# Designs tried in a protein design run: designed miniproteins, single chains, continued (3). Part 79

Each design is a single chain, and the fold is of that chain. pLDDT is the mean over its residues in the fold that is shown.

## One batch from the design tools (miniprotein)

Design m10905
Fold by ESMFold2-Fast:
Structure m10905 (fold): chain A 71 residues (1-71)
Amino acid sequence: MNSELLKRFQEAAAEAVELLKKAVEKGDKKTAKFIVDAINEAADYARQGDLEKAVKTLEEAVEKGKKKLEE
């Protein structure tokens, strides 16, 4: 088991959920949908055993979501 990838996955997932909460609070439906779609895509990669792609998908979504919410 790759403990570093699992830690990064857990951290990125937590940040994605926090950004989703902020998007919902602001009424930003487009950003909320973007984050939900990214979480679902990352979950699909994780189910296939591709934890590295799952982590990269979530980390990219977190960075893009932060920029969208700063607008």
Scores: mean pLDDT 83

Design m10906
Fold by ESMFold2-Fast:
Structure m10906 (fold): chain A 64 residues (1-64)
Amino acid sequence: MVTGTAESGGIKVTAVIEGDKITVTADRTPTPEQKAALEQAKKQAIQRAKLLQRQKELEKLKAL
């Protein structure tokens, strides 16, 4: 399980990757003005979660 978080336009987004499932949650209901910020935060959170997943795989390969 890997978790990534991002914040944009005052909205905090959390992306959780569990196997093949990606779950994305926001800490509040977005306003129309916050829709673009929400989508950017979602992309950033997912990207961070995927980077952590790759780093975890690399750490297993680098384990002494």
Scores: mean pLDDT 76

Design m10907
Fold by ESMFold2-Fast:
Structure m10907 (fold): chain A 55 residues (1-55)
Amino acid sequence: AEELRRRVETLEKEIAALKEKIAKETDPSQVRMYQISIEGLEMQIEALRAKIERA
């Protein structure tokens, strides 16, 4: 349980860092790449949260 919660916190921090980079980025291609990365991380968080709640 604790390990899964720690992984969620790590992914949430990574998403926050990517959003910060998007706010400072002027290259549309880089913004799109960061956004795709955020979407992937959000899907991982959803899967982990589902496991935490069912465990």
Scores: mean pLDDT 82

Design m10908
Fold by ESMFold2-Fast:
Structure m10908 (fold): chain A 64 residues (1-64)
Amino acid sequence: MAEEVLERAKQAAETLIKAGHDLETVKRAVRTIANHAVEKGLVDEDTARRIEEEVLKHAEELYK
């Protein structure tokens, strides 16, 4: 479950970056995916926060 949420968030971030969206748009999308996963009971809040941080670090590296 956590690995699936992480993979979905990474794919969404990479798609938005490739489409020319800015980092703030990517951050908003990743946060939305993580929050939705908590609402669905797929991950807990702490896991969602770790997924968000991991994906955003990955996204920031792609903007270099």
Scores: mean pLDDT 81

Design m10909
Fold by ESMFold2-Fast:
Structure m10909 (fold): chain A 58 residues (1-58)
Amino acid sequence: SDEELARLGEKYGLSVAQLRGLATLARELGRDVAIAYGVRELGLSREQAEEILDALGV
């Protein structure tokens, strides 16, 4: 839900739009690509990126 996305965004310092972008990237190009993007471009650890994608259901 949008409320769950907002809570994730607050926890990891990401906007809802950034979280939706990660989910879309994971669905279209795969989890590994989304994890790499999150680490390189969003300043996440691998563990944080994996936790976010798990919470997003992708």
Scores: mean pLDDT 85

Design m10910
Fold by ESMFold2-Fast:
Structure m10910 (fold): chain A 89 residues (1-89)
Amino acid sequence: MTARLAAAVSRGKTEEAVKALEEAGAKILSVEERPDYDLITFEVEGKDMEEVNEKIKKVQEALEKIPDAFYPGLGIFLIDFSDISLSPS
């Protein structure tokens, strides 16, 4: 089970945020420069929803340790609960 998430981070904090995400077990997909912030898109994988939620909590805690890392009003948001790259019916 895979969750795809994005974190809106202050531009000066992007390298610290990427390191924190990778250390928390997230797979970095992209870093996109936006006008007011950088958007880091990443995935967390787990065998079930509980493991995925635990990894999301670790990611949140890791980013919270970086002062002023989050762009006001955006923070971390879920893009997709599961990555649909193939549908085995």
Scores: mean pLDDT 73

Design m10911
Fold by ESMFold2-Fast:
Structure m10911 (fold): chain A 66 residues (1-66)
Amino acid sequence: SLRPKPEGMSEKEYEDMLLLLKAIEEVAKEYKEKTGELAEPDEEEEKELVERIKEKYEELKKKKEA
């Protein structure tokens, strides 16, 4: 289930939060599929994962606006 909207959060902020969570989940799934469930990223891999999350978030946001 989708997380309920907190009081005081705008609808746009809530949507952005859901897109960010979706991006994190998709990137985490990709990482687990490639490296295995118990693999922990090193410092360079962590940096790449952060950039991948940003790219995925922007991609999902763009698709929603299209």
Scores: mean pLDDT 72

Design m10912
Fold by ESMFold2-Fast:
Structure m10912 (fold): chain A 92 residues (1-92)
Amino acid sequence: RKQELLDEALRAVHEAGRAIDAGDKEGMLRASQRLEEIADQLEKEGFTDLAASLRRAAKAVRDVAEGKLSPQEAANILTAAALNIVGEREEL
């Protein structure tokens, strides 16, 4: 159950990165929403710090779609989120 949620979170981060690389504004907005939905589930399961990391990633992806943040800055935030997910998965 918890491992499946972490795998879903990691997949969502990778999908967001692909949308940014493709310049797909609609894909970025969908990815941002999905990251927020997964963050809510992570918080409910007690992964509070990881949920905060995903909410930060969701905001970064949306900010790129709105022209408020560079793709490179968002990529750095997504990479940090992915590393946090992998670290948590190894502790399970």
Scores: mean pLDDT 85

Design m10913
Fold by ESMFold2-Fast:
Structure m10913 (fold): chain A 86 residues (1-86)
Amino acid sequence: LPELEKIDKDLKLPNVFKSGKDFYRATAEIVKITEPGIYTNTADGDMFNVTEDGIRVLHRKGGGSFLAPGELAKSSTSNYALRWIP
């Protein structure tokens, strides 16, 4: 997705850049990010809350596609917010 590719390039942070690139690529292959909602990476169980303001990573150990609404990771190291480009 061009929007996510641009966001990934703009981050330019070693840990977030490499993880972010794999994160949104895996998500794009499983589900197309076209609207707000909760998405799951089925390869590793990572979850994402996509909003009009950006994408938040929700970490769940051994998680599947099921996610309770409004649940966010409390740790700042597990909670990433990415912005959609206009």
Scores: mean pLDDT 40

Design m10914
Fold by ESMFold2-Fast:
Structure m10914 (fold): chain A 62 residues (1-62)
Amino acid sequence: AVPKTEKDEKVRIVVTRYDADMNATEEESFEATIPAGSDVEEVSAILTAAWQAARAARAAAA
């Protein structure tokens, strides 16, 4: 059966970057809450904002 209501979901994203020799140079992780009824564009905006906030927080902690 198709769910009649969506629930807020929490996601964790991990991004790893590699150099030309496949050595990991950067690893970033962040979490976001996706509200019920969010479309793909809304999810994309939420993930982008969460990633930017996580990067800013790491820069401030350094």
Scores: mean pLDDT 73

Design m10915
Fold by ESMFold2-Fast:
Structure m10915 (fold): chain A 68 residues (1-68)
Amino acid sequence: SAAALAAAEGEVLATFKAQVDKLIAEYNERKAKATPEEQKELEKEFMKRVKQIHDAYDAELAARRAAV
């Protein structure tokens, strides 16, 4: 049903937001304690993880839509 799809999409979005918020918090804590060289590597890791979370979000959303 459309209601079930909307609920599933809402769950996927809520999970995505929680993962991104956690990643940002962890990145900021690590960055505050890091040297400039470590900050450069942390930024690369952060960008890679943001992409992984985004790709997972897109895949889960597509899977939920395909299931209805």
Scores: mean pLDDT 83

Design m10916
Fold by ESMFold2-Fast:
Structure m10916 (fold): chain A 70 residues (1-70)
Amino acid sequence: MTSGLVPTDPEERQKALEEAEKIAREKGLSDELIEKVRNADLVEHGEIIQELAKESPEKAEAAARVWSAK
């Protein structure tokens, strides 16, 4: 697979977000935490990722993907 650019059209962004959320759920993130990440600003995102990284690097990675896909 080729590395793609960040999706710009709404359909591709929606699919990327849904995939990231699915992975986050599989990594053990709650729906509440996923929604919090989706609505987080840049500062809130950084704080959430840092806290998750202390608990699980995999959860932090999944949350970061949700934020970048929104």
Scores: mean pLDDT 75

Design m10917
Fold by ESMFold2-Fast:
Structure m10917 (fold): chain A 62 residues (1-62)
Amino acid sequence: SAVEEIDKLAEEAKKMGDEETYKELQRLGDLARQAVASGNEDAAQTLLERAKKIYEEAKKKK
């Protein structure tokens, strides 16, 4: 699910020692959980795409 993928990206950011990115990805994960709970799968998918972009940018800087 989009939520599970965002959570995985957050844990990877934490392993990199990037606490700022970890916290931002956790926030996106929470928003994705709310979107899924309200039946808005499109919003959850948009949040996942944003999370992937944030993670890739953080990965390139480390």
Scores: mean pLDDT 82

Design m10918
Fold by ESMFold2-Fast:
Structure m10918 (fold): chain A 67 residues (1-67)
Amino acid sequence: STYAEIVGNLAKKELLELGASEELAEEVARLIKQGKPLPEELYKKLVEEVGEETAKNIKKVAEQLAK
């Protein structure tokens, strides 16, 4: 959906601004755009790179769009 595309792009931008790797930011954006939840392994990497609070917010957004 167009909404998922916009949200995925915003998540990628936020992650890059917080110092996440391009690879991680792109993978998170891809999953959000596809309406898929974040795998546990990806969530753990997200916590390591951008912190638990930001990672939890992104996980919640991905879960809401995966319905």
Scores: mean pLDDT 85

Design m10919
Fold by ESMFold2-Fast:
Structure m10919 (fold): chain A 93 residues (1-93)
Amino acid sequence: LSEELQREVTLSVVEIALAVARVVSRRRGDEEVARAADEALAAVQALLENPTEENARRAIEAARRLAEVARRAGDEETARIAELVAKNIEELL
C-alpha cells in the first residue's frame, strides 16, 4: 500500500477508537476522561486534514494525556487504546 493510503487508514481507525472511548467515558460519567478523549479526537482529525509534523506531535501528546487521565480514573481500557493511538501515529513519522 502507498504510504499515504496507509496513513489515512491508520488514522481513520484510531479516530474511530477515540470516538468509542469518548462515548464509553461519557456513559460512565468520567467527565475528565471524556474531555481528554475529545481533545485527542480533535488532534487526530486535524492530522487527517493536514498531515504535518506539528499536527502529528500534537496528536501524540493529546493521546498520551488521555492515557494518563484514563489511568488515574481507573479506566485501563481507554488508557490502552490511547497508548496504541500514540504508538500508531509515531510509527507513521
Scores: mean pLDDT 82

Design m10920
Fold by ESMFold2-Fast:
Structure m10920 (fold): chain A 60 residues (1-60)
Amino acid sequence: SVADENARISERAVELYRQGLTPEQARERALKEGWPEEDAELVASAVRTIANGKAALAAA
């Protein structure tokens, strides 16, 4: 289902963020792992969202 696919994308994004990857590096990693380009883009966007959220909390 779309919900299950979105959960997988979010979980992978958290893993890649914890490894210290940038959104661009996360996209490249997902593509190398055989993820579709659309899903790799969503992983990158999720990593960016996590990073921005963390930065906003640190600045508060």
Scores: mean pLDDT 81

Design m10921
Fold by ESMFold2-Fast:
Structure m10921 (fold): chain A 62 residues (1-62)
Amino acid sequence: GSAGEAGKAAGEAGLAGDAEKGAALTQRMINSSPEYAKAGGEAAAKGRGSEGAGYAATGGLD
Protein backbone atom coordinates (compact mmCIF):
# COMPACT_ATOMS: atom_id res chain seq x y z
CA GLY A 1 0.00 0.00 0.00
CA SER A 2 0.97 3.61 0.60
CA ALA A 3 3.45 2.77 3.39
CA GLY A 4 6.21 1.95 0.91
CA GLU A 5 5.71 5.20 -1.00
CA ALA A 6 5.59 7.25 2.22
CA GLY A 7 8.65 5.36 3.46
CA LYS A 8 10.62 6.15 0.31
CA ALA A 9 9.73 9.84 0.62
CA ALA A 10 10.76 9.84 4.30
CA GLY A 11 14.07 8.17 3.44
CA GLU A 12 14.76 10.75 0.73
CA ALA A 13 13.90 13.56 3.17
CA GLY A 14 16.39 12.07 5.63
CA LEU A 15 19.10 11.93 2.97
CA ALA A 16 18.41 15.60 2.19
CA GLY A 17 18.77 16.44 5.89
CA ASP A 18 15.18 17.68 6.20
CA ALA A 19 14.39 16.27 9.63
CA GLU A 20 11.04 18.09 9.99
CA LYS A 21 9.73 16.75 6.68
CA GLY A 22 11.14 13.32 7.52
CA ALA A 23 9.33 13.35 10.88
CA ALA A 24 6.00 14.27 9.25
CA LEU A 25 6.37 11.48 6.67
CA THR A 26 7.43 9.08 9.45
CA GLN A 27 4.15 9.76 11.26
CA ARG A 28 2.22 8.91 8.08
CA MET A 29 4.19 5.67 7.74
CA ILE A 30 3.55 4.71 11.39
CA ASN A 31 -0.19 5.31 10.89
CA SER A 32 -0.18 3.12 7.75
CA SER A 33 2.16 0.30 8.83
CA PRO A 34 3.54 0.76 12.36
CA GLU A 35 5.62 -2.43 12.63
CA TYR A 36 7.55 -2.10 9.35
CA ALA A 37 7.47 1.62 8.57
CA LYS A 38 8.45 2.85 12.05
CA ALA A 39 12.08 1.69 11.95
CA GLY A 40 12.76 3.14 8.50
CA GLY A 41 10.87 6.34 9.20
CA GLU A 42 12.58 6.95 12.54
CA ALA A 43 16.01 6.36 10.99
CA ALA A 44 15.15 8.80 8.18
CA ALA A 45 13.87 11.42 10.64
CA LYS A 46 17.13 11.16 12.62
CA GLY A 47 19.13 11.85 9.45
CA ARG A 48 20.41 8.30 9.04
CA GLY A 49 19.64 8.60 5.36
CA SER A 50 21.25 5.42 4.02
CA GLU A 51 19.71 3.24 6.77
CA GLY A 52 16.36 5.02 6.65
CA ALA A 53 16.21 5.03 2.85
CA GLY A 54 16.77 1.27 2.78
CA TYR A 55 14.00 0.49 5.26
CA ALA A 56 11.68 3.20 3.93
CA ALA A 57 12.12 2.31 0.24
CA THR A 58 11.14 -1.31 0.91
CA GLY A 59 8.49 -0.38 3.49
CA GLY A 60 10.04 -3.03 5.70
CA LEU A 61 9.39 -5.73 3.10
CA ASP A 62 12.52 -7.76 3.79
Scores: mean pLDDT 56

Design m10922
Fold by ESMFold2-Fast:
Structure m10922 (fold): chain A 60 residues (1-60)
Amino acid sequence: TKVEYVPATDEAIEELAKKYGLSDEEKEELRREAREKNATHLKVTTSGGKVTVEAARPAS
C-alpha cells in the first residue's frame, strides 16, 4: 500500500490524470468533490494495483 498527498489544485489533478490515466470525466469529478468538501489536498492510495483518489481536508 502506498499513500501520497498532493495539493487540491487543477495542476495536481492534471498530473494525477497523466500518471494514472484518469479520464476527463474523472478529473471533473475530482474537482467537484474537492470544492464540495473544501479540500486542501487529494489523498492518493495505491493498493493491490488499484488507485483511489479522494478529496482530503486535514483537521489541524
Scores: mean pLDDT 76

Design m10923
Fold by ESMFold2-Fast:
Structure m10923 (fold): chain A 74 residues (1-74)
Amino acid sequence: SAAEALLRALDPDGSGTVPVDKAAEWLAEQTGMPLEEVRALLREAAPDGTVTPEDLRAFMKKYGAPYPPPAPVP
């Protein structure tokens, strides 16, 4: 799954925390959101500057959904 691949790529040490900048870059690429917007949302959820794997999963569930949003057609 994408979440498991994320955890292995961004937290190979298994410490349980990921810097907001690294998490924001990955999430922006996956969701298609602007990097700055993703970073702002992550700062609200993790104001101490570190993101846990649980925070990443919650973000993906809330904003990424299980399937990508469709592009507008007109």
Scores: mean pLDDT 67

Design m10924
Fold by ESMFold2-Fast:
Structure m10924 (fold): chain A 60 residues (1-60)
Amino acid sequence: MSVEEARRLLEDFRATEPSDEALELVARRAGLSVEQLRRSLEGRGSDENQLRVAEALLEM
């Protein structure tokens, strides 16, 4: 998966207006804090963190 593909998945997920419960689940699966997940969804996370979030979303 490319970083650009990961960013598209994160933007799609952000557009669904996920609940706090959904954010906690995704963060847990990605091995990140909710703060790190929120930064990644805002495009401010590292490329590695964005890839981890995208992989977690594909496993749901």
Scores: mean pLDDT 82

Design m10925
Fold by ESMFold2-Fast:
Formats: structure tokens, sequence, C-alpha cells
Structure m10925 (fold): chain A 82 residues (1-82)
């Protein structure tokens, strides 16, 4: 649909970096390194905020900002757990 296409278009320039962030979070969690996992989550949030700012679709931008906020919340919880 149009919203999915707009999100895909906004994320496309950052897709490889976002995949690297996901891998970094998984590797850090597997190693028990909550600080590294939190750092990777914050990088992911920054990338999603950049994608949102670049989006011409306000609904896609809002969804990406919600995803960024969720990653920042995850980072805070990871730091509290470590």
Amino acid sequence: DALDAAVEAAVAPYREELAEVDRAIEEALDAGDYEAAAEAARRGADLLERAADASADPEAAALLREQAAALREQAERLLAAG
C-alpha cells in the first residue's frame, strides 16, 4: 500500500546501516554487552529519525519516529539492566 511504499522509500538509503544495527544489537546481547547493545539501538534510532525527516509522507514520518522512540526506550532499558 501507499504507506508501506513511503516507509520503504524513506528507509531505502539507510537499509544496510539498519541491518548492521540489528546485527550489532544481536551480537552484543549474545555477548552480554548491554552497553554495546544500547549504543547500537541509539544508532538505529538516529537512522530512523533521519529517514523520517527525509520522508515526504507525514504518516510514514510519524511511524518512523515511533520506531525511533521505541529503540531509544530499548536502549534505556538495556543500560538499566547492565
Scores: mean pLDDT 85

Design m10926
Fold by ESMFold2-Fast:
Structure m10926 (fold): chain A 56 residues (1-56)
Amino acid sequence: MPVKIHPVLEEAKKIAEELGLDLDLETLENIIVRHVAQHGRLPDREELRELLLEEA
């Protein structure tokens, strides 16, 4: 793939753990994929935090 989603997914898992959010892997992956579909790029760390908080 032209984008490496795995490192971003691992970062999202760590952020969710830091924030105390009980989000499953499928939810985290869907958040990232949705962002890429809308913006044409992977979310950065701060964007991931905002997206994860919105899903919680």
Scores: mean pLDDT 76

Design m10927
Fold by ESMFold2-Fast:
Structure m10927 (fold): chain A 55 residues (1-55)
Amino acid sequence: MKMSIDELVEKALEAYKAGDLETLNKIMREAGETYSEEELKELLKRFLQALDALE
């Protein structure tokens, strides 16, 4: 099932906050197989911005 970039960022952030690195790695790997380089760049940018917003 192809999720939107917004949904992927949200799922990845939730996994990261929960310390579930296996789920985070799975999400990122599946995204790498499904999305274009430009889409992955946007995904990573948004994920990093969300992490930077966490205290």
Scores: mean pLDDT 76

Design m10928
Fold by ESMFold2-Fast:
Structure m10928 (fold): chain A 63 residues (1-63)
Amino acid sequence: GAVAPAPPGGNRQSAEEMTPGKLAQHNARILREAGADEGSLREMVRGLSELYGVPESELRAQL
């Protein structure tokens, strides 16, 4: 028998519209405005690198 899935919810499309490079730039801007240190920026870049499989050097080039 067919089971109807729950109604769609969430911002998946907005996440799909953001490239890893644009997301890195956006997050870096927010962190810099919040007064975050260089370590916080490096941790953010590493997290995005692990999540999206993009080299850290490529993401850092977007900053």
Scores: mean pLDDT 74

Design m10929
Fold by ESMFold2-Fast:
Formats: C-alpha cells, sequence, structure tokens
Structure m10929 (fold): chain A 58 residues (1-58)
C-alpha cells in the first residue's frame, strides 16, 4: 500500500543518512514496487522529508 511504501521510503532515507547506502537502496526499490508513478513520487517525497527532519535534529 502507499502507507507501507511511505514507511519503507522513510526508513531507507534514514539508512542513507547513516551511511548504509546499500540497505537504503534495497528499501527504496521495495517501497516503490507495484506503485503508480504518482504514488512512487509521493512515497519518495515523504521519505526525503522525514530524513530532512532527522538531519535537522542532529
Amino acid sequence: SLEEAKKLAAEGAILQLQGKDEEAAELGKKAVEGLSDEQADEAVAYGIAEADKVYAKL
């Protein structure tokens, strides 16, 4: 679902901030699988926003 994709995208973005690029890439691909382009864009945007919030608090 889109909600699950958003959660996976957020987890992937946070992993990327931690330098776990390979794990982040796997979660990112999993998050957008089976979604429309519009839903995939929403999930990615959500993940980036969540990562930005975490980064801002470092």
Scores: mean pLDDT 75

Design m10930
Fold by ESMFold2-Fast:
Structure m10930 (fold): chain A 107 residues (1-107)
Amino acid sequence: PEGDRLLDQGKYEEAIKAYEKEIEKDPNNAWAYTNLGMAYLKLGEYEKAIEYFKKAIEIDPNNALAWTYLGMAYYKLGKKEEAKRYFEKAIEIRPDNVLARKLLEEV
């Protein structure tokens, strides 16, 4: 997808525009919301990232990736207790989640 290509290239502002178009076509696309949140996270827009990760989880509560990045955004804001809970939730959904397990050790 266009958004994923732009995200991989570090073109975060362009990736945001591409994912916004994907969401206009499919408002229930949890992965598009997750990747939109990731783009904002990469730009240091942590509160914006949280909004989109929460939307992704609202659509798909089993999206372990969205839970992991929600934890990362809270950790970046210094909210370590909330970050820990979200990493634990990501691991509960996907026990082989290496990223969430490593991040949990930092909290």
Scores: mean pLDDT 85

Design m10931
Fold by ESMFold2-Fast:
Structure m10931 (fold): chain A 60 residues (1-60)
Amino acid sequence: MLLAVAVEDFVATRPDELTLKKGDILEILEVLSRDTVRVRNVATGEEGLVPGSVLRPLAR
C-alpha cells in the first residue's frame, strides 16, 4: 500500500477533487500526471483528485 501525508491544507474547487487538511494520511490509488493524483483518505474513506505538490510519500 502506497501512503502519503498532506503537507498543507487543500480545498476542493471541483466536484472530482478531495479537500485535505495538513497531516491527513492518504492512500495513493492512481497517479494521473505529475500534478494530479487520485487518493483515498484513510480516516474517512473519501476518494478524489489532489495536486501531487500537497503530498509527501510515506514508507510503511
Scores: mean pLDDT 80

Design m10932
Fold by ESMFold2-Fast:
Structure m10932 (fold): chain A 84 residues (1-84)
Amino acid sequence: EIEVKKGDIVEVSFALPAARVGDKVKIGELEGRVIKVEGTLAYVELLESGKIKLGQTATLELPPRLGVKVTHTAIGKVTKVIKK
């Protein structure tokens, strides 16, 4: 397992290019925010310190858009951790 700190960046791979800059992602108990997107890869800045592992499930929260009243989620996997 990898120790991570607030401000560390995690690369998450999704099956579809669902992520947008500013979206919330949860990796286990840790919250993060998408800061960059490259196709199906999202780069997530962690808002909390903790531990993660490669291949861990990441849940993307899809915010309501244009009168959509239901919350949607997308599932990804952690592929890389970038410290500092």
Scores: mean pLDDT 75

Design m10933
Fold by ESMFold2-Fast:
Structure m10933 (fold): chain A 62 residues (1-62)
Amino acid sequence: DLVEKGQEYLAQKKYEEAVAYLEKALADPKYKDDPKVWQLLAAAYSELEKYDLAAEYNEKAL
């Protein structure tokens, strides 16, 4: 599961790997428009100090 793998990398503080798996999840029709994936991407980008991207995904998750 791409989302589960992304969450595992977030827990390990491997934020770049977390982003890679979560972006793959967004490309999967199963996770299309899933607010949980957007929230996880926002968290990962915030930790990477990419605040513009973090804000974009936080707004989508609201």
Scores: mean pLDDT 81

Design m10934
Fold by ESMFold2-Fast:
Structure m10934 (fold): chain A 62 residues (1-62)
Amino acid sequence: DWKAYFEQGVKALEAGKYEEAEEYFRQAAELAPDEKTKLEIEIERGVLLIEAAVKRTYPEKP
């Protein structure tokens, strides 16, 4: 189930384990049933990675 890998990727990102997150997202994309789902996984991966990088670089403290 590609969703299980995607969820693991999100968890890894939240834990700051970026390489593990990328591996999980890669596996999720490989298991995607069609190219639209694969693209959606890649978009979500990119958004989540950017969010993680922003939190690390620009810590919003309010």
Scores: mean pLDDT 75

Design m10935
Fold by ESMFold2-Fast:
Structure m10935 (fold): chain A 69 residues (1-69)
Amino acid sequence: SKARALAALETLRELIEAGELHSERLERAMVMLSQLGFSEEMQQLGQLLIKEHDAAAALELLDRMEASL
């Protein structure tokens, strides 16, 4: 649902801004968004956060996902 997607995106935003990239909350939010149809975006987010270390681009991805809801 849109409400669950928005809640998960807000959780991801909070954790990324806090630098908490190794939490069960992050993993649960990413799994939820993947199940809601955002699996490709969650793969991109993982690449941005883990491989590229680009928090700014990660937050821009979340903004684009919110705009699509």
Scores: mean pLDDT 85

Design m10936
Fold by ESMFold2-Fast:
Structure m10936 (fold): chain A 83 residues (1-83)
Amino acid sequence: MDLEKAKEIFDANKELIDKYLAEVRQAAETLKNPSEAARLVMAAALDIVGAALESETPEEAKQRIEDVAKEHIERIKKLAESQ
């Protein structure tokens, strides 16, 4: 992987990444177990960052970040509702 290119793609999507990380954290705060909430936030953060770093273009990274973040947020919300 080209580290310089990966950094450029990440930096181009940093605001989007920060936005979705905040939304994941907010969704997880509705969970009754703080340790489970922390684990789910960390898993989502790793997948979101990974999606950015593994992409070939900023546009591809944007789509992957949105898809991955949405899946994690929906899963967390469903888990909170099933409590």
Scores: mean pLDDT 82

Design m10937
Fold by ESMFold2-Fast:
Order: sequence, then C-alpha cells, then structure tokens
Structure m10937 (fold): chain A 64 residues (1-64)
Amino acid sequence: SRRDALRAALTHAVSNGLTPDYDAAIEALRAGDYDAALAAIMGSKPGPVDEEKRARLEAEIDAL
C-alpha cells in the first residue's frame, strides 16, 4: 500500500542517519501527491535529527 511504502522509506532513511525534507513530504501528503512525498523521503540527505517533524510526518502517513 502507499502507507506501507512511505513508512518503509521513512524508516530506512532514519535508520541510515538521513533526514528527509519533512516539510515537502508533509505538504505533498496533505495535497494527496503520494509520489512527491515518496520522492522527498527517498531523496533524504545526512542531517540533524528532527524528532518533532518525524513524528508529524509519521502521523500524516498513518492517517492515509
């Protein structure tokens, strides 16, 4: 499912020390653009931990 793919991509990024563009991913999910959300997560780069934004993105994915 779209939810499972997004969840797997986010878990993979975080477990590898990568930070997604959380704002872009959340905006894409709110707009119903799942492909853009997945691309934002898969395009993750090394960066600081943002647990608040991670929790927000996880909540948006779980609401799908």
Scores: mean pLDDT 83

Design m10939
Fold by ESMFold2-Fast:
Structure m10939 (fold): chain A 87 residues (1-87)
Amino acid sequence: EELKKNKKKIYVFDGPLTVEDAKKLIDAGYKGTVIVAGPMTLEAEELLKKAGIKVIRVPTPRSFSLEARREREAALKEAIDKVEKGE
């Protein structure tokens, strides 16, 4: 879907980003930043990068502990904030 009128475009994926999702972004002419908080294949990442899309991957801990989940959410918020501020 269309992002709001901002100079910086951000897509956030909290689930798996597939090759099909990457192709949809490329076909839509998306040129912004993609933040991935879930799993992503190397093929999907390469497709996005070749299309000139910046990919920021938030590490997904292999633990289901509350601490690991909090760390992931904090990293995601930091990544979004940096992109919104143009850093």
Scores: mean pLDDT 69

Design m10940
Fold by ESMFold2-Fast:
Structure m10940 (fold): chain A 62 residues (1-62)
Amino acid sequence: SDKELIEKVVEIAKESVKEAKNKEEAEELFYEKAAPLLQKLSDEQADEASAKALNIFDEKFG
């Protein structure tokens, strides 16, 4: 389901933050792994998932 895909994208964002030294690295790791999942979502759902990921990066790195 779309909700499960969004949740999986969010988990990838959390894992990317654990491995990355800064926000730029976290974004690179995230999009490398999450891009195929984001492509399966509608534009609106992909925007929602990406916004949640960006918030996770901002919370960790400022």
Scores: mean pLDDT 83

Design m10941
Fold by ESMFold2-Fast:
Structure m10941 (fold): chain A 85 residues (1-85)
Amino acid sequence: TEEQKYAMLVYLAHKAGLTLEELREIGKKAGLSDEVIDRAIEAVKRGEFPTEEELVAMGVPRETIEKLIEYAKKKDLDKVAELLK
């Protein structure tokens, strides 16, 4: 869902140290609306990050979270966006 993608994007910014520019790039490549991307950027600026447990509760598998963190840390934004879809 868009809510899962939003929460995951904000979480990756925290865990992988993504810049706001990298966050915007991933969001666009993943097919998120400009509104959702802007909301994610504002959450990051406020320091409001979801926990891994909240992501799992939303239905994001732990394996998916681990792979997304790995790709994001490697700055493989294309693979992050593809897996986030």
Scores: mean pLDDT 81

Design m10942
Fold by ESMFold2-Fast:
Structure m10942 (fold): chain A 74 residues (1-74)
Amino acid sequence: MELYRRAVALYSAAQILYIAAKSGDENAVENLEAAIELLEEAIELLKKAGAPEEEIKELEEEKKKIEEELEKLR
């Protein structure tokens, strides 16, 4: 339970950073990089917690979308 709740908190933090990046923040690149790192940690915690594979896949897909946004800014 604890690992799962920690993963959810990290996911929420990643979402906040992504929204900040999309809102025209001058730190968009740094915010997207941080969001990717938080999503990676959340995914690992979900795997360790035995979360549904579907939920893990959703986070992996979201991370991929953020990676694509970051590549557009590079």
Scores: mean pLDDT 81

Design m10943
Fold by ESMFold2-Fast:
Structure m10943 (fold): chain A 66 residues (1-66)
Amino acid sequence: KDELIEKGRELMKEGEKYFKEENYDEALEKYEKALELFREAEDESGEEIAKGAIKRVKELKKEKEA
């Protein structure tokens, strides 16, 4: 479980880097992978953080399409 949580955290950091570069598709990929790992680890806090990041990226993409 701890290994999955640590990998999830690494993916969250990678997603944040892509997000800051405005590479939203790559950021989404990393955040979605992190969410999957947090779900497998049953890390509720990690799941909430990853879901929040995914929601934020999707909202920004929608605003850009408007």
Scores: mean pLDDT 81

